Designed miniproteins, single chains, continued (4). Designs and how they scored, part 59

Each design is a single chain, and the fold is of that chain. pLDDT is the mean over its residues in the fold that is shown.

## One batch from the design tools (miniprotein)

Design m14027
Fold by ESMFold2-Fast:
Structure m14027 (fold): chain A 84 residues (1-84)
Amino acid sequence: ADEARKYIEQARKALENGDVEKAKEYLVKAMEAAIQLFNEGKYEEAARVFREVAEIASKHPELQGLADRARRMAELAEEYAKKK
C-alpha cells in the first residue's frame, strides 16, 4: 500500500512536468504493487490503488489502455473483497 502510494505520487509529479512516459512507468509500478496486494489477499487496498491509477490515466489520451486495464483490475479486486 505505502509503496503503491509513492509510485502514484511520482506519476502525478511526472505529469505536472509534462513527462507522460515517466508517469506511465510509475503508474505501471503502482499497478504491479497493487497486484502484489491482491495476491496477499488485500483486495480493498488493491482496488483503491487500481482505481487511482485508472483516474490518473483516464485524463491522458496516451494512457487510455492503462486506464482501461486498471479499471478492470479494480472491478476484479472489488468483487474479491466482497467474498471475505
Scores: mean pLDDT 84

Design m14028
Fold by ESMFold2-Fast:
Parts: C-alpha cells; sequence; structure tokens
Structure m14028 (fold): chain A 82 residues (1-82)
C-alpha cells in the first residue's frame, strides 16, 4: 500500500523536487500513524484519488487533505489523555 502511494507520487510529481519533498513529509507522517486500520483507510483513499488526479495541483490538494486528517488524528490522541 505505502509503496503504491510512493510510486504514484513519484509518477505525478517526480519532475518537481519541491512538491516531492512536501509529499515525502505527508508519506512519512502517514507511515508513522499507529492505528493500522485508520492508516490503511487513509492509504486506500489517497491511492484512489491520486490515480484519478489529472494535475500536480490536484495531487497536492489530495496530499493537503491527507495531512489535515493526520493532524486531526494527532490532536485526538493528545486530547484523549485528558
Amino acid sequence: MLEELERLIREKLGDDPFLLRQAEIVLRDLAELPDEERRRELLERAIRRLREARSKEEVMRILIEVDFELGLERIQRAVSRF
């Protein structure tokens, strides 16, 4: 799953080093998500949307949305300690 997402990102953003670096940050955060089921869900959704993306702009919008969801997961885990 993660390898497929990496492949799609390189295929669609591979000629833009700046966007590739931003995408790699999201990939790292996604790989580090401890909830296996949630990680799989986010990976499957991202892969489906990226396969349909027609432009680098669409790819980045998808990655920004994934990053936002990962941010929410981190906040939920922090709040659950209170």
Scores: mean pLDDT 80

Design m14029
Fold by ESMFold2-Fast:
Structure m14029 (fold): chain A 95 residues (1-95)
Amino acid sequence: SMEERERAREEGRELARRIHESGPEHVREAAERGLEDDVAANAALVTLAELGDEESLRELERELERLGREGTPEKAMRVGAAVGMGRMYYSSLKL
């Protein structure tokens, strides 16, 4: 539903803010949520890109890719989509 997607999006944004402010301890939490909810993962990647936090963005991408390799093909596809969206938004912000 739209309400569930909006909640997931806000959770992803909040996780990204915590990663940006406090460092890598929250990267694993964000990545694990990304395997359960691609909307939250996409929101987190987009938010890090908007903040210009390239280091945290790359770390989250790496953790998502690592966890995706340990999961099912369906999880790997969701992780790939989330990472791809994050890279696209980050690149667009550097125009």
Scores: mean pLDDT 72

Design m14030
Fold by ESMFold2-Fast:
Structure m14030 (fold): chain A 82 residues (1-82)
Amino acid sequence: NVENQQKAKAAVEAVKAAGLKGDRGEGAEYAAKAVEAALAGDVDTANEYLGKAVEISPEVVAAINEGATTGDAKAAAEKAAK
């Protein structure tokens, strides 16, 4: 669903803007690439990047998923920083 992917994009952009470092920052970058690939219709690439994001920082992916569900990108960024 394109609307859910757009909400996920907003959440991941907010998380990246928070300037997270280490595993959380790397996880956010892979999650961003996964969302970009999904929006482009590249399911294989999206699944590859999502898998990497989950392996590196499952907490950041969970925060992004929560933000995508609620539409609250700011809350996603705050939760990912913890």
Scores: mean pLDDT 78

Design m14031
Fold by ESMFold2-Fast:
Structure m14031 (fold): chain A 95 residues (1-95)
Amino acid sequence: SDEVKLVEEAKESIDKFLKTKKGKVLIIHRSPYGEITGTEYVSYEEFMRYIKLLSETYGITLDDILTVIKSHPENKDSIIHGVILEGKRIEEERK
């Protein structure tokens, strides 16, 4: 299905993104009921800005996030999505 293809593209974008340290990751937004409500692309530069905000706020580093992904590779999309959402939240609060 188109949804299955979109989810696989998102996961592949994360693998390439983390390995190459460039390009964009595809993030899928879902409703509380699991329905896809939208998608967005986040650049590696934007992602690293969010990592910096998490590090300054909570002491969480990129290496910590990569360690979690290594332990739970099935959840890599959710982990990266969570990092981006929290980074955006912190950035908005600092404005």
Scores: mean pLDDT 81

Design m14032
Fold by ESMFold2-Fast:
Structure m14032 (fold): chain A 115 residues (1-115)
Amino acid sequence: ALSSPNPEEAKAYVESLLANPTPENRRLLAEAANSPFPAVRELLAAALKSPDPNLRYLLTSAMVLSPDPAVREAVAAMASDPDPAVRAAVERGVNSPDPESAALMRAAVEEVRKR
């Protein structure tokens, strides 16, 4: 599944988890954030637009330290999320070991704090 050498199989597995957002499937989706396949990470970044605040929180927390440009931009947008737990997860990205991700997260958090 997530360790499949086929990116299409990994993507299909993640899509099946997103279709049934049980607590177990949310945990597996967070693990999928470490996928080596860009298509899987982009699919998870798109899932940050989910109306489920628990899913947004888990995915934001799992992806906040990602050096992937598409993922870090999607996570930075979560600094404006109405859920305070999701916003707090983005603030952790300020401590990212990737300097570009850390700078982007800091800028996003500072923009929101200006109100």
Scores: mean pLDDT 77

Design m14033
Fold by ESMFold2-Fast:
Structure m14033 (fold): chain A 94 residues (1-94)
Amino acid sequence: SPEELLKEAKEAYERGEPVRALLLIQKFVDQASEEELKKYREEIKKLVDAAVAYADGLPSPRARALVYQTVADIYEKMGDEEKAAEYRARAEAL
């Protein structure tokens, strides 16, 4: 269920697995209703920001690009076109 995916994402983040949390959030936004996306918007943003901070420290441009592309996909599903475009550009620049 969408709520279980969000719970698993929070648990992954708390275990220090921000990329796993990000992939679970991607699955959540793919399945969630507009009402659920609105309800959990700020929580999703916090988990996404944590994954970006982790990715910014990665030595591999390819690994950073994969995280930024996933973040862009999440923001696109959330209707945040500006942030989706920003992270897509960051991925393509690597």
Scores: mean pLDDT 85

Design m14034
Fold by ESMFold2-Fast:
Structure m14034 (fold): chain A 58 residues (1-58)
Amino acid sequence: MAAEILGKKEVKDDDSLFDLGATRSDKRRLAAAIEREQGKVLTPEEIREATTIADLKK
């Protein structure tokens, strides 16, 4: 999921989104995938403030 969206071979939940080169659009795509997978809804503020993939999975 995250590795495919960010074009990386491997991505860990605690990896920095800035180090991975994630844009705001990438964060939104990740959030949408996590929302569908976990059955939850993330606010735009939660997505904006997320620094790691784990922050989106909270």
Scores: mean pLDDT 71

Design m14035
Fold by ESMFold2-Fast:
Structure m14035 (fold): chain A 99 residues (1-99)
Amino acid sequence: AVPPGKVYSAVEYDPARGEARYGTVWETADGKVEVELVEARNGQARKLVGKTDGDGYLEVYELDSENNLIKKIGKIPLDEAVAFLKEFVGKDFAEDTVS
């Protein structure tokens, strides 16, 4: 169950690129923030999960459809977290394009 707190949901769709972004951000009663964000692009989907580290940062991870860890993306300041994740999802994650 999600802890009681503030919930923010965001949906963005760009028909010119065939991109859709779905995100839920929720704040726990103690001020911690958790984020789930799914990017769908041309029939492929990525799942990003962010959780607070307790030190004012959000640790962001990429997961597969089975919720297995693909990679750690990095840390971002909590006060920039929602805006950063929206902007970050619109980029190709600096994919080192391994074929």
Scores: mean pLDDT 55

Design m14036
Fold by ESMFold2-Fast:
Structure m14036 (fold): chain A 61 residues (1-61)
Amino acid sequence: ASDEELELGRLLIEAEGALGRAKPEVRDEVIRLIVQGGRALADGRYDEARRLFEQAIEVAK
């Protein structure tokens, strides 16, 4: 994997951790952002994947 793919993989793990700590009322939104980010990552849309994972972490706070 490229260094960028490894960075995004770590960010995905952080987003999944944030989901586990998220309030029930925001969980569906956090899940949606993680799923969309994962699709973007699989498609090679790295800037979009990063944005979506960062958004998931922010919403989960």
Scores: mean pLDDT 86

Design m14037
Fold by ESMFold2-Fast:
Structure m14037 (fold): chain A 85 residues (1-85)
Amino acid sequence: KEELIKELERKRDAILKFAKEPKATQLMLEAAISLIEGDRDKARELLAQAVEESKDPMKEFNELIAPLLPEEVAKEMREMLEEHL
């Protein structure tokens, strides 16, 4: 858990450089960390904010965030994003 969170934090600045919508991408990264820590409610709240900041949040997530996550975490985040679309 801690190793994955540290890896995401380490890669954050590089990811944000490639982000079409950096605010949304940052919120999605924070949501991923919250979900890995077990705080699903915080993850949902952050993803709802990310959807408001992005015209195509699912594409942004799939291109920049999903490849960095375990499949189970990525699937749950996609489900949460779909709830807000």
Scores: mean pLDDT 79

Design m14038
Fold by ESMFold2-Fast:
Formats: sequence, structure tokens, C-alpha cells
Structure m14038 (fold): chain A 106 residues (1-106)
Amino acid sequence: SPLEEKIREKVEEIEKLFDQMIDAVKAKNIPEFQKLVEKLMEKIDELFKLLREAGVSEEDINKIRNVIEYGLTLANYYVNQGKYDEAVEVLKRTKERFKKLVDEAI
């Protein structure tokens, strides 16, 4: 459906933002990482609107939100400690968990 295609495109945009965030952390480019986090949060809000239109439950949306919020908070914590390798691993796991939860919800 056109809505399912929009959801897939938004998930792909979010996945690309995770990859760009990982690259920024690896490069120790923290200002770029913070800008990408803001862009990611905007795209997550857009995805949640599409998921609601598709009839996805608020319970499943909250599961996705919690994974993203926890993962970004933990990645930012590690970045602030200069633990860039740990931040990269958190971002990779968050991306994988995010994708799995969206696939299970639709």
C-alpha cells in the first residue's frame, strides 16, 4: 500500500541516520553527532504518525520509542565520557532493535 511504502522509506531514512551517527562518533565529530540525533528524533516523530495511520497500537509505538530513547541516552552518555567504541556498539544495537520492532508491528 502507499502507506506501507511511506513507512518503509521512513525506516530507511532512519537507518541511514543511524549509520551517519555511527560514522560521526567514529570520527569523534560530536557536533555532527548531536545534529544527527536531532534529525533522527524528527524522523522518528514522522514515523510514529505513519504507524498510527497504519493502525499500529500505542503500546507497540511506545516499545519503539523506549528503545530509541534508551539507546540515544546511553550513546550520548558514552560519548560524553569519551567512550566512542561503546557509543558505536549502543547505536548499532539500537538500530537493529528499532528495525526488528517496526517489522514486528506492521
Scores: mean pLDDT 93

Design m14039
Fold by ESMFold2-Fast:
Structure m14039 (fold): chain A 93 residues (1-93)
Amino acid sequence: LASVAKGPKGTLEAVEDLAKSLVGSGDMFGTASALRQGLKELGAEVLSVKIDEEEKKITVRARVGDYIATITLTFDENGIVKKAEVSFEKLVE
């Protein structure tokens, strides 16, 4: 993650931009794969990927420096990503 220069803030913004770029995607499993790959390319450590077909949600957790990013993608009735939510938890341990 040295290429983002000033530390985690720029990388956190890139993670949020990645998640939002997936809004309008029409394939749940392909979208999960794309998000995981994009996070790895940003230098994030992917901790978990959960696909919930009943709730039409994908939840990905990744470590970015001292932060845990939780990305939730919500799909509509047509299987299209309608919402991307990103939260960051700072690790105190």
Scores: mean pLDDT 77

Design m14040
Fold by ESMFold2-Fast:
Structure m14040 (fold): chain A 100 residues (1-100)
Amino acid sequence: SAARSRERLEDVEAMVERVRELAEKAGIPEEKIERLVELIRKEHVEEAALKFVKEDKELARIISGALTETDPTERPPDPLAKPPELSEEAIELEVERIRA
């Protein structure tokens, strides 16, 4: 089980690096980053995430991103663009045309 201790330390350090990189890009104050890093290094990653969810939503998003091994760039870049839904006014006008 010596390998498990090494993996745990490597995982914590990798997460710390990822969190720092993401937080720096997001423009989060260094003071908050240091506090987050301290909590992660104590191997209480889940507890740190819960703490920051309550106090800081931005830090919570960064922790969530670092904990998730999934590539966030796989999000579909095409949101809803120009849905051609008829307004109630347009429907009433159509009904009046049918009546006339």
Scores: mean pLDDT 54

Design m14041
Fold by ESMFold2-Fast:
Structure m14041 (fold): chain A 86 residues (1-86)
Amino acid sequence: MEEIVKKLTEYLRKLIKEGKIQEAIDLSGIAARVLKEKRWDDLEAIYRALTEKDPEAQARVDELRAEHEKEVNKYIEEVQKKLESR
C-alpha cells in the first residue's frame, strides 16, 4: 500500500513538472477520494491502469473518473449557490 501511494505521488509530481496541471488535479482528486474512503483495490486499479495498461483496471478508472466529475460538479454548484447568496 505505501509503495503504491509513493509511486502514484511521484507520477503526480511528474505530471505537474511537465505542465499537465489539469491531469494532475483530476488524478489527485480521484486518488485522494479512494485513499480517504480506504478503497485500496481501487487505488491498485488506478496504479495498474497507469503502469500496465490493464483493460479491467482502465474500466475501473473510467468509473472512478465519472464519480469524480459528479462530485466536482456538485462542488461547483455549492460554490455558485454561496456566491449568489447575499
Scores: mean pLDDT 72

Design m14042
Fold by ESMFold2-Fast:
Structure m14042 (fold): chain A 65 residues (1-65)
Amino acid sequence: SALEQAQRTLAAAANAISAAEDAKKYSEEVTGKQDPSLAEEKIQQADNTKAAMEAAGRAALEAAA
């Protein structure tokens, strides 16, 4: 059903955003505790992952609208 598809899409988008937020939190915790070059690399990777997940989540929500 359309309702089931919309619920599935919204759940996927929410999960993607939560995962991106967790990745950002982890990167922030690493800053200042690890080798600086490794901390910077992890932060950049997390930011890239967050952007990709947010874009995917937005596309999923648009498809459900």
Scores: mean pLDDT 69

Design m14043
Fold by ESMFold2-Fast:
Structure m14043 (fold): chain A 79 residues (1-79)
Amino acid sequence: MGKAELLNGKGEVIGEGEVVGETEDEVILRGSSGAAASAAMGVKEGAEVYVKLENGKVYKVTEARIIGRDEVRLTGELV
């Protein structure tokens, strides 16, 4: 499994982590817990958040949930 970047609506990197789980609509990242919390709040407040995988896939995040000390579950749509 590879690295991933969390991006804001401007395309700026707001966090990074290791992909520990991936499905067609979900990505689980480990690391960057503070950035993950910021991403979760941004999504809740209607801000654009994206996750970009090492393979070039980009998901627009529709839900973000902190599921562990250093882990976040991101649900989204493939761009």
Scores: mean pLDDT 74

Design m14044
Fold by ESMFold2-Fast:
Structure m14044 (fold): chain A 71 residues (1-71)
Amino acid sequence: SSRLNEILRKLDEALAKQDFEATVRYLLELARIYREKGLPITDEQAVLIARALLASARGDTAKAREYAKKL
Protein backbone atom coordinates (compact mmCIF):
# COMPACT_ATOMS: atom_id res chain seq x y z
CA SER A 1 0.00 0.00 0.00
CA SER A 2 2.84 2.48 0.74
CA ARG A 3 4.36 1.84 -2.73
CA LEU A 4 0.93 2.39 -4.37
CA ASN A 5 0.34 5.58 -2.33
CA GLU A 6 3.77 6.96 -3.34
CA ILE A 7 3.08 6.28 -7.06
CA LEU A 8 -0.37 7.94 -6.80
CA ARG A 9 1.18 11.03 -5.11
CA LYS A 10 3.80 11.31 -7.90
CA LEU A 11 1.07 10.83 -10.53
CA ASP A 12 -0.96 13.72 -9.03
CA GLU A 13 2.15 15.97 -9.16
CA ALA A 14 2.82 14.99 -12.81
CA LEU A 15 -0.82 15.72 -13.78
CA ALA A 16 -0.71 19.14 -12.06
CA LYS A 17 2.44 20.00 -14.08
CA GLN A 18 0.99 18.58 -17.35
CA ASP A 19 4.11 16.36 -17.51
CA PHE A 20 3.29 13.70 -20.12
CA GLU A 21 6.52 11.67 -19.69
CA ALA A 22 6.18 11.47 -15.88
CA THR A 23 2.43 10.66 -16.09
CA VAL A 24 3.14 7.77 -18.52
CA ARG A 25 6.03 6.52 -16.32
CA TYR A 26 3.86 6.33 -13.17
CA LEU A 27 0.87 4.81 -15.00
CA LEU A 28 3.18 2.12 -16.44
CA GLU A 29 4.28 1.37 -12.84
CA LEU A 30 0.60 1.11 -11.80
CA ALA A 31 -0.13 -1.16 -14.81
CA ARG A 32 2.73 -3.48 -13.74
CA ILE A 33 1.36 -3.65 -10.16
CA TYR A 34 -2.14 -4.48 -11.48
CA ARG A 35 -0.74 -7.15 -13.85
CA GLU A 36 1.10 -8.73 -10.86
CA LYS A 37 -2.36 -9.00 -9.22
CA GLY A 38 -3.86 -10.64 -12.34
CA LEU A 39 -5.48 -7.59 -14.00
CA PRO A 40 -4.58 -7.51 -17.75
CA ILE A 41 -3.77 -3.81 -18.21
CA THR A 42 -1.46 -3.28 -21.21
CA ASP A 43 1.22 -0.61 -21.69
CA GLU A 44 -0.87 0.77 -24.59
CA GLN A 45 -3.87 1.15 -22.24
CA ALA A 46 -1.63 2.87 -19.64
CA VAL A 47 -0.61 5.48 -22.27
CA LEU A 48 -4.27 6.08 -23.24
CA ILE A 49 -5.15 6.53 -19.54
CA ALA A 50 -2.26 9.04 -19.24
CA ARG A 51 -3.60 11.06 -22.19
CA ALA A 52 -7.16 10.98 -20.79
CA LEU A 53 -6.07 12.05 -17.28
CA LEU A 54 -3.87 14.89 -18.60
CA ALA A 55 -6.76 16.15 -20.78
CA SER A 56 -9.14 15.96 -17.79
CA ALA A 57 -6.63 17.77 -15.51
CA ARG A 58 -6.45 20.72 -17.94
CA GLY A 59 -10.29 20.82 -18.31
CA ASP A 60 -10.44 19.29 -21.82
CA THR A 61 -13.36 16.93 -21.13
CA ALA A 62 -14.04 16.26 -24.86
CA LYS A 63 -10.46 15.04 -25.44
CA ALA A 64 -10.53 13.02 -22.18
CA ARG A 65 -13.68 11.19 -23.39
CA GLU A 66 -12.09 10.57 -26.82
CA TYR A 67 -9.07 8.81 -25.24
CA ALA A 68 -11.26 6.90 -22.75
CA LYS A 69 -13.41 5.50 -25.62
CA LYS A 70 -10.30 3.81 -27.07
CA LEU A 71 -9.85 1.72 -23.87
Scores: mean pLDDT 86

Design m14045
Fold by ESMFold2-Fast:
Structure m14045 (fold): chain A 110 residues (1-110)
Amino acid sequence: HMSPMQRLILAEAGLTAVLMHLSIAVKYNIKLSAAEKERVRRQVEEAVREALDAARALFPDDPFVDAARARLDALVAALRAATTVQQMLDAVQGAVDVVARLEARALAAA
């Protein structure tokens, strides 16, 4: 089975792939269908859940993980409320930044 570190790395990679997709859509003014937007939301929610589960396993009772959870919860809420591809991009960029900081902290502690 995957280690918590491997799960965290894969979650960050998944979020980065979604970020790249949304960035291309914004740059070329490509409109996403309702189904594509829902797929993005589900992929981001799953990656965020995996990242937080992994981070908590790596850092039991660390307040930094609690702060990251609160920030990621707010970003997921923003993604659900997003009406434009730019708003989705901004929320996913924020999620990538938070998860990348969790990964950097985990790697520094290894």
Scores: mean pLDDT 89

Design m14046
Fold by ESMFold2-Fast:
Structure m14046 (fold): chain A 139 residues (1-139)
Amino acid sequence: NPLQQARDDDPRYKPRVEAMKLALQGKYDEALELLNKYLGTQVWTDEDIKELEERIKKNPKDWQAWFELGLIYLSKKEYEKAIEYLQKAIELMEERGDPSLNRLIAEAYVLLGLGYYLLNKPELAKEYLEKAKELDPSL
């Protein structure tokens, strides 16, 4: 898919995609180091969080807002909260039945797996990483 390939080469997304690929190889610590570096370059304010929370209140099916809150709470090391937001984002994206979202759903499963690894739940981490591989074998 040319749009996915262009996105993988985008400097804004490349470190995130590389972290996902490392996680899928079982290189969790290397994946987390690269993901934390990527998240550390993102500037999220308390006002950004409030805006995303308002988007969810107005449209509970706004999977993009749920996904972004998941990333924000991962960056804050609030792993249980990050997992809740990422799980809801996955649910809403899967409900759409849109194959163009399969790469993003796979990325969300990788983030979910890394969140469980950070909570010292490696069996759950492995389960969600296998789901990511099944959904997007090109990762």
Scores: mean pLDDT 82

Design m14047
Fold by ESMFold2-Fast:
Structure m14047 (fold): chain A 88 residues (1-88)
Amino acid sequence: DALEEFIKKHKLSEEEKKVLELLIEIYREIQEYIAKNPEASEEELLKVFEEKLKELAKKLGLPYEKVKEILENSPTALEFVRNLAKEI
């Protein structure tokens, strides 16, 4: 399990673990969108990403701005997802 290995290697906090899990889910949904819409523009993909972040914020009972703050304060989580996106 790549997520478990990454958590152990980088000794992630509970907050960083939660952000990683959310980002992985969002990237999976974006990959599904790309598969259905292979000619989607970068602008369209950014809008889908924002919509998915807002949906997840609602499910977690967090304001969208708080989710943005967690992402900005978790550079390790962002780097992990960036590397996953390159391999897919």
Scores: mean pLDDT 67

Design m14048
Fold by ESMFold2-Fast:
Structure m14048 (fold): chain A 76 residues (1-76)
Amino acid sequence: SSAKEKAQQELRELVAEIQETIQRLLAGEISPEEAAARLRELGRRMVELMRELGFPEEEVAEFRAELEATIAYILG
């Protein structure tokens, strides 16, 4: 459906934004606090789209756990 196609495109864009956020942090272009805040917002939108696209809840939980661990690592 058109809605599913839009969700798939937004998922690809969110993945790219998450990767860009991490690269900007590694390059010293943004602070750990700015990166953590951005990743929290992107992660929230990712979880919503994963559910819309029919990802198993186990995969959603795994993504959330990995994101939380990454944010904790970034913040030290």
Scores: mean pLDDT 87

Design m14049
Fold by ESMFold2-Fast:
Structure m14049 (fold): chain A 69 residues (1-69)
Amino acid sequence: AIELLEELIEALEKGDVERALELARELQKSPHPIAAATGKEVLELLEKGDVEGALRAARNGLRALKQEA
């Protein structure tokens, strides 16, 4: 979950929206509730074209996951 979120953040920072969508879909399938919720939120934001919002959501999700780990 953490590694997948770090890859998602990297893809978003590079503007690789296609890769970010793939990673967010994979993250949404995570058994961890925070990771799955973050993946869903990032997907919804990317579908609306809000890359900045998606990046903020991903960073917030990573922070929350690191506190649980």
Scores: mean pLDDT 80

Design m14050
Fold by ESMFold2-Fast:
Structure m14050 (fold): chain A 63 residues (1-63)
Amino acid sequence: SEMEKLRQEVVDLARQLGGEVSAQELQDGIDMQLKTGSEEENLKMLKSAKTLLQGVLARRKER
């Protein structure tokens, strides 16, 4: 599903930025949010997180 793909992309970006511990902590936080949020809110959150993390990673590479 789109949510599963976005969740995996966000976790993978977190792993690139902060390693496995950061990826696991973010995954746990996302999974908790997904249990309580609406599908629309969850998709918006994941898309925003992906954009934010992609921006941070790009800035690190361009330094």
Scores: mean pLDDT 77

Design m14051
Fold by ESMFold2-Fast:
Structure m14051 (fold): chain A 55 residues (1-55)
Amino acid sequence: NKEENAYNWTLHNYPTKEKKENTRKSKDMKQTFTNYKDGIINDNLRYTTEHARHV
């Protein structure tokens, strides 16, 4: 059982350096894009509110 667990853990959960680094980069880029999109939406909302006050 211990041998099987060690083998399965290494085979399924041991990522290569490149794969682990690429996974981190992908998650970082996705979060950056989401934050950028939220920023644009908030800026549009502020502009619309200010414009409506004058009109």
Scores: mean pLDDT 56

Design m14052
Fold by ESMFold2-Fast:
Structure m14052 (fold): chain A 59 residues (1-59)
Amino acid sequence: SPAQDVLNYAFSLGMVNEGIANALIIIGMQIDGTSQADIDRLAADIKRRMLERHRERLK
């Protein structure tokens, strides 16, 4: 599941609240009938942005 994948990735970065919020957004988009390709792109973008924020906290 893209939502579970984002959640697991966020937990690995210690970004629990952001992970939960983004997983809920993905679930909402799936309920609304968003295409799997669009969901996969969103999940990848969310992970990229989470990693960027994690790295910024280390500067």
Scores: mean pLDDT 82

Design m14053
Fold by ESMFold2-Fast:
Structure m14053 (fold): chain A 63 residues (1-63)
Amino acid sequence: MPDLTPASLEELKKKAEEGARKYGKDGRVTAEMIIDGVHALIEGVYKAIQKSEERKKLKELLE
């Protein structure tokens, strides 16, 4: 869903830049933060619309 992706990406990018500048120095720190942010975003949107799909996947995994 391209609802939050463009706006969230832009915000995440800004946050990553600030983090890299302040706590940066270690690429892994900023990378982990970005991944976490993206994951949270996807999780939020995914959970809302993935409700039915997740249930179907769970049933398949059970078998």
Scores: mean pLDDT 59

Design m14054
Fold by ESMFold2-Fast:
Structure m14054 (fold): chain A 103 residues (1-103)
Amino acid sequence: SEESGKRQNEFVKLMARAAGKMFGLSQEEIDKILEAIDNRDNEAVNSFWQSVMDKLGVKTGIEMLAKILQWMKEHDPEMFEELAKVMNQSLEEVEAMVDELLS
């Protein structure tokens, strides 16, 4: 649905913001990737995620997601709270999900 697609898009953009902050990207660089996500620029978006996976030393999207979520939980609690709102989950439920992904 349109609402489901909007939530997925917000989740992907939040993950991109978190990854950008993890690697010290400027706000301008983060804004450019968020624009690429909104415009469905698959080449730019895939290139970004491949770069993130390479920098994290992971080979799967699930491993990448787990590392980004762990970073948010440990280093950006405000963004982790934003994640809970995007997912329409409690903060405790999102924390439990992250712990499961890391186990």
Scores: mean pLDDT 82

Design m14055
Fold by ESMFold2-Fast:
Parts: sequence; structure tokens; C-alpha cells
Structure m14055 (fold): chain A 97 residues (1-97)
Amino acid sequence: NATAERHIAEADRHLSGARQAVEKAKEYAEKGDKLFADVAIGEARSHADELVRHYEEAAKALPDPEEGAQLVSRANAEKERIDKEVEEVRKLYDEKL
């Protein structure tokens, strides 16, 4: 459980990081700053990948396969939300310049 707890805590940090990066990307896109928006999008995707990896490692450490499957499902749902927000940011700065 200590291994699972550490990976969940790390995943939660990456989830927070991804959300912050998406918000920064939106701010840069609104200002028409494509370069900084692209950098922030890259940060959001990096955090999303680490989020999934850490939840998968937590799931492997759990003795209950049903609980592990629920963690992986939640991780994939969070990554999907981040991916959708990134696409919205890309639409925003493609329209802005």
C-alpha cells in the first residue's frame, strides 16, 4: 500500500501540473503567443503521460485488481480531459494567430 500511496501522490501532483499548464496555454493563446502556448501544451501532455504512468504503477501495487482497474480508468479519463482542453487551446490560437 505504501508503494501505491506514493504513486497516487505523484500522479496527483502531475494532474495538478497538467491543469496549471493547460491554464497557462489558454492565457498565452488568448494573447496570440503561439510559442509560449505550444511550450505550455507540451508541459500539459508530459504531465498527463506521467499521471497515467504513476496510476498504472499504483494499480500494480494494489492487491485488489478491481481497485487497480478503477485507478487506471480514472487516469485515462483525466488524460482524455486534458487532451480535449489542449485541442480547444489549439483551436483558440489558430483563430487568433
Scores: mean pLDDT 84

Design m14056
Fold by ESMFold2-Fast:
Structure m14056 (fold): chain A 101 residues (1-101)
Amino acid sequence: MTPIEKLRELVKIFLEEAKKYLDSDLVAELQKILDEGLKLIEELSKKDPEKANHYIIQVESSIGVAFIGIAVGKRTNDPEFIKTIAEKFIKVLKELIKEMK
């Protein structure tokens, strides 16, 4: 498994977990932006593998923070907190995508 293949699997695991706690529109937005980011990283990996690896690590770390945020929101019965975590994650992903363009 390449680093990008591992990231694709992590994204699948994340979206399956997110579906349990987030509304379908927000999950669809997360899926769309993650798919765009993965496509850009894959293209970048052909030109600059070191730079692509940097963005893989950034997305992996952001997914980790989002998982923790969802877990905290679930434990504290705070669906608004889970929504806030998802919105912040989308914002981080949009900034990373902008940097790759």
Scores: mean pLDDT 87

Design m14057
Fold by ESMFold2-Fast:
Structure m14057 (fold): chain A 112 residues (1-112)
Amino acid sequence: MLDEIVEEFLEKLEELKKTSDPKMQEDYDLLAEAIREAARYIKAGEVEKAIEVLREAAKKVSKTLKEILENIIYTIEKLSEKNGPVKAFEIGLSLALSFAAMEVAIEKLKKK
């Protein structure tokens, strides 16, 4: 289950990357790598390390992608106690995917 949701999320980021300007493509690559690394830590039961990886990536990406990472982090922090870290991460990724699509669309429409 987790590996399938991670793969779906990464595939959707590649779709969003294709519709983004070249400056945002590097940020999408950073986000994708952070998600892959966080998933490895979650599977190992290293929840705090997964959160640290996502927070480090959030410092390096644009505001829109930072908010996506912060949403995933908050979901892990709030749901890990009730649902376990793997399920919390799965829920976080599912919610973040919808948020990512919406925010990218809004940012594209908001010109100076």
Scores: mean pLDDT 76

Design m14058
Fold by ESMFold2-Fast:
Structure m14058 (fold): chain A 87 residues (1-87)
Amino acid sequence: DLDQARDYIRQGQRYFDQGDFDQARQYLMQAIRYATRAVFDGDSEGSGLLSDAYDLLSQIYDRQGDSSAAQSYRDLSRSYRQTGDSL
């Protein structure tokens, strides 16, 4: 599940870099799904991957002009990074 989450984040980043925000978002949502499963299974690395995926989502929404969604995902990213660092 970590390897799948990591692969989906990599693909989301690739599409973000290409300006394909719809594909980037789709891959990042899959990354969140697999990273959440890893956290549920007790793997602290999943929290770091959730942080990375939410950070990319916040950047996508900022680029699309949705400042509210961008801020929400930025807050989620920071929350999961702090949790991962404390585990």
Scores: mean pLDDT 80

Design m14059
Fold by ESMFold2-Fast:
Structure m14059 (fold): chain A 85 residues (1-85)
Amino acid sequence: SNEEKIEKLKKLLKEMLEKLKKGLDEAVEFLEKTLGVKIEADSESEKARKIDEVIAKIVKELQSLQDIDDEMAKLLQEIVILLSD
């Protein structure tokens, strides 16, 4: 159902935030293992950019199912801050 898909995507974003708090390498490993994507980067800034691209794809899918609410907006703001630091 759409509700189950929304819950799964929100859970992925929350887990991503927790991995980002631990570091970019932890976030990369989580995305590669969970989504089967490969993130190739030779710098921390390129790694952050590629993580942001994957997150943007997840957000786009979530937006196709529901509008961005205040909880989601705050979560995304925290992710952006961590990727910018």
Scores: mean pLDDT 80

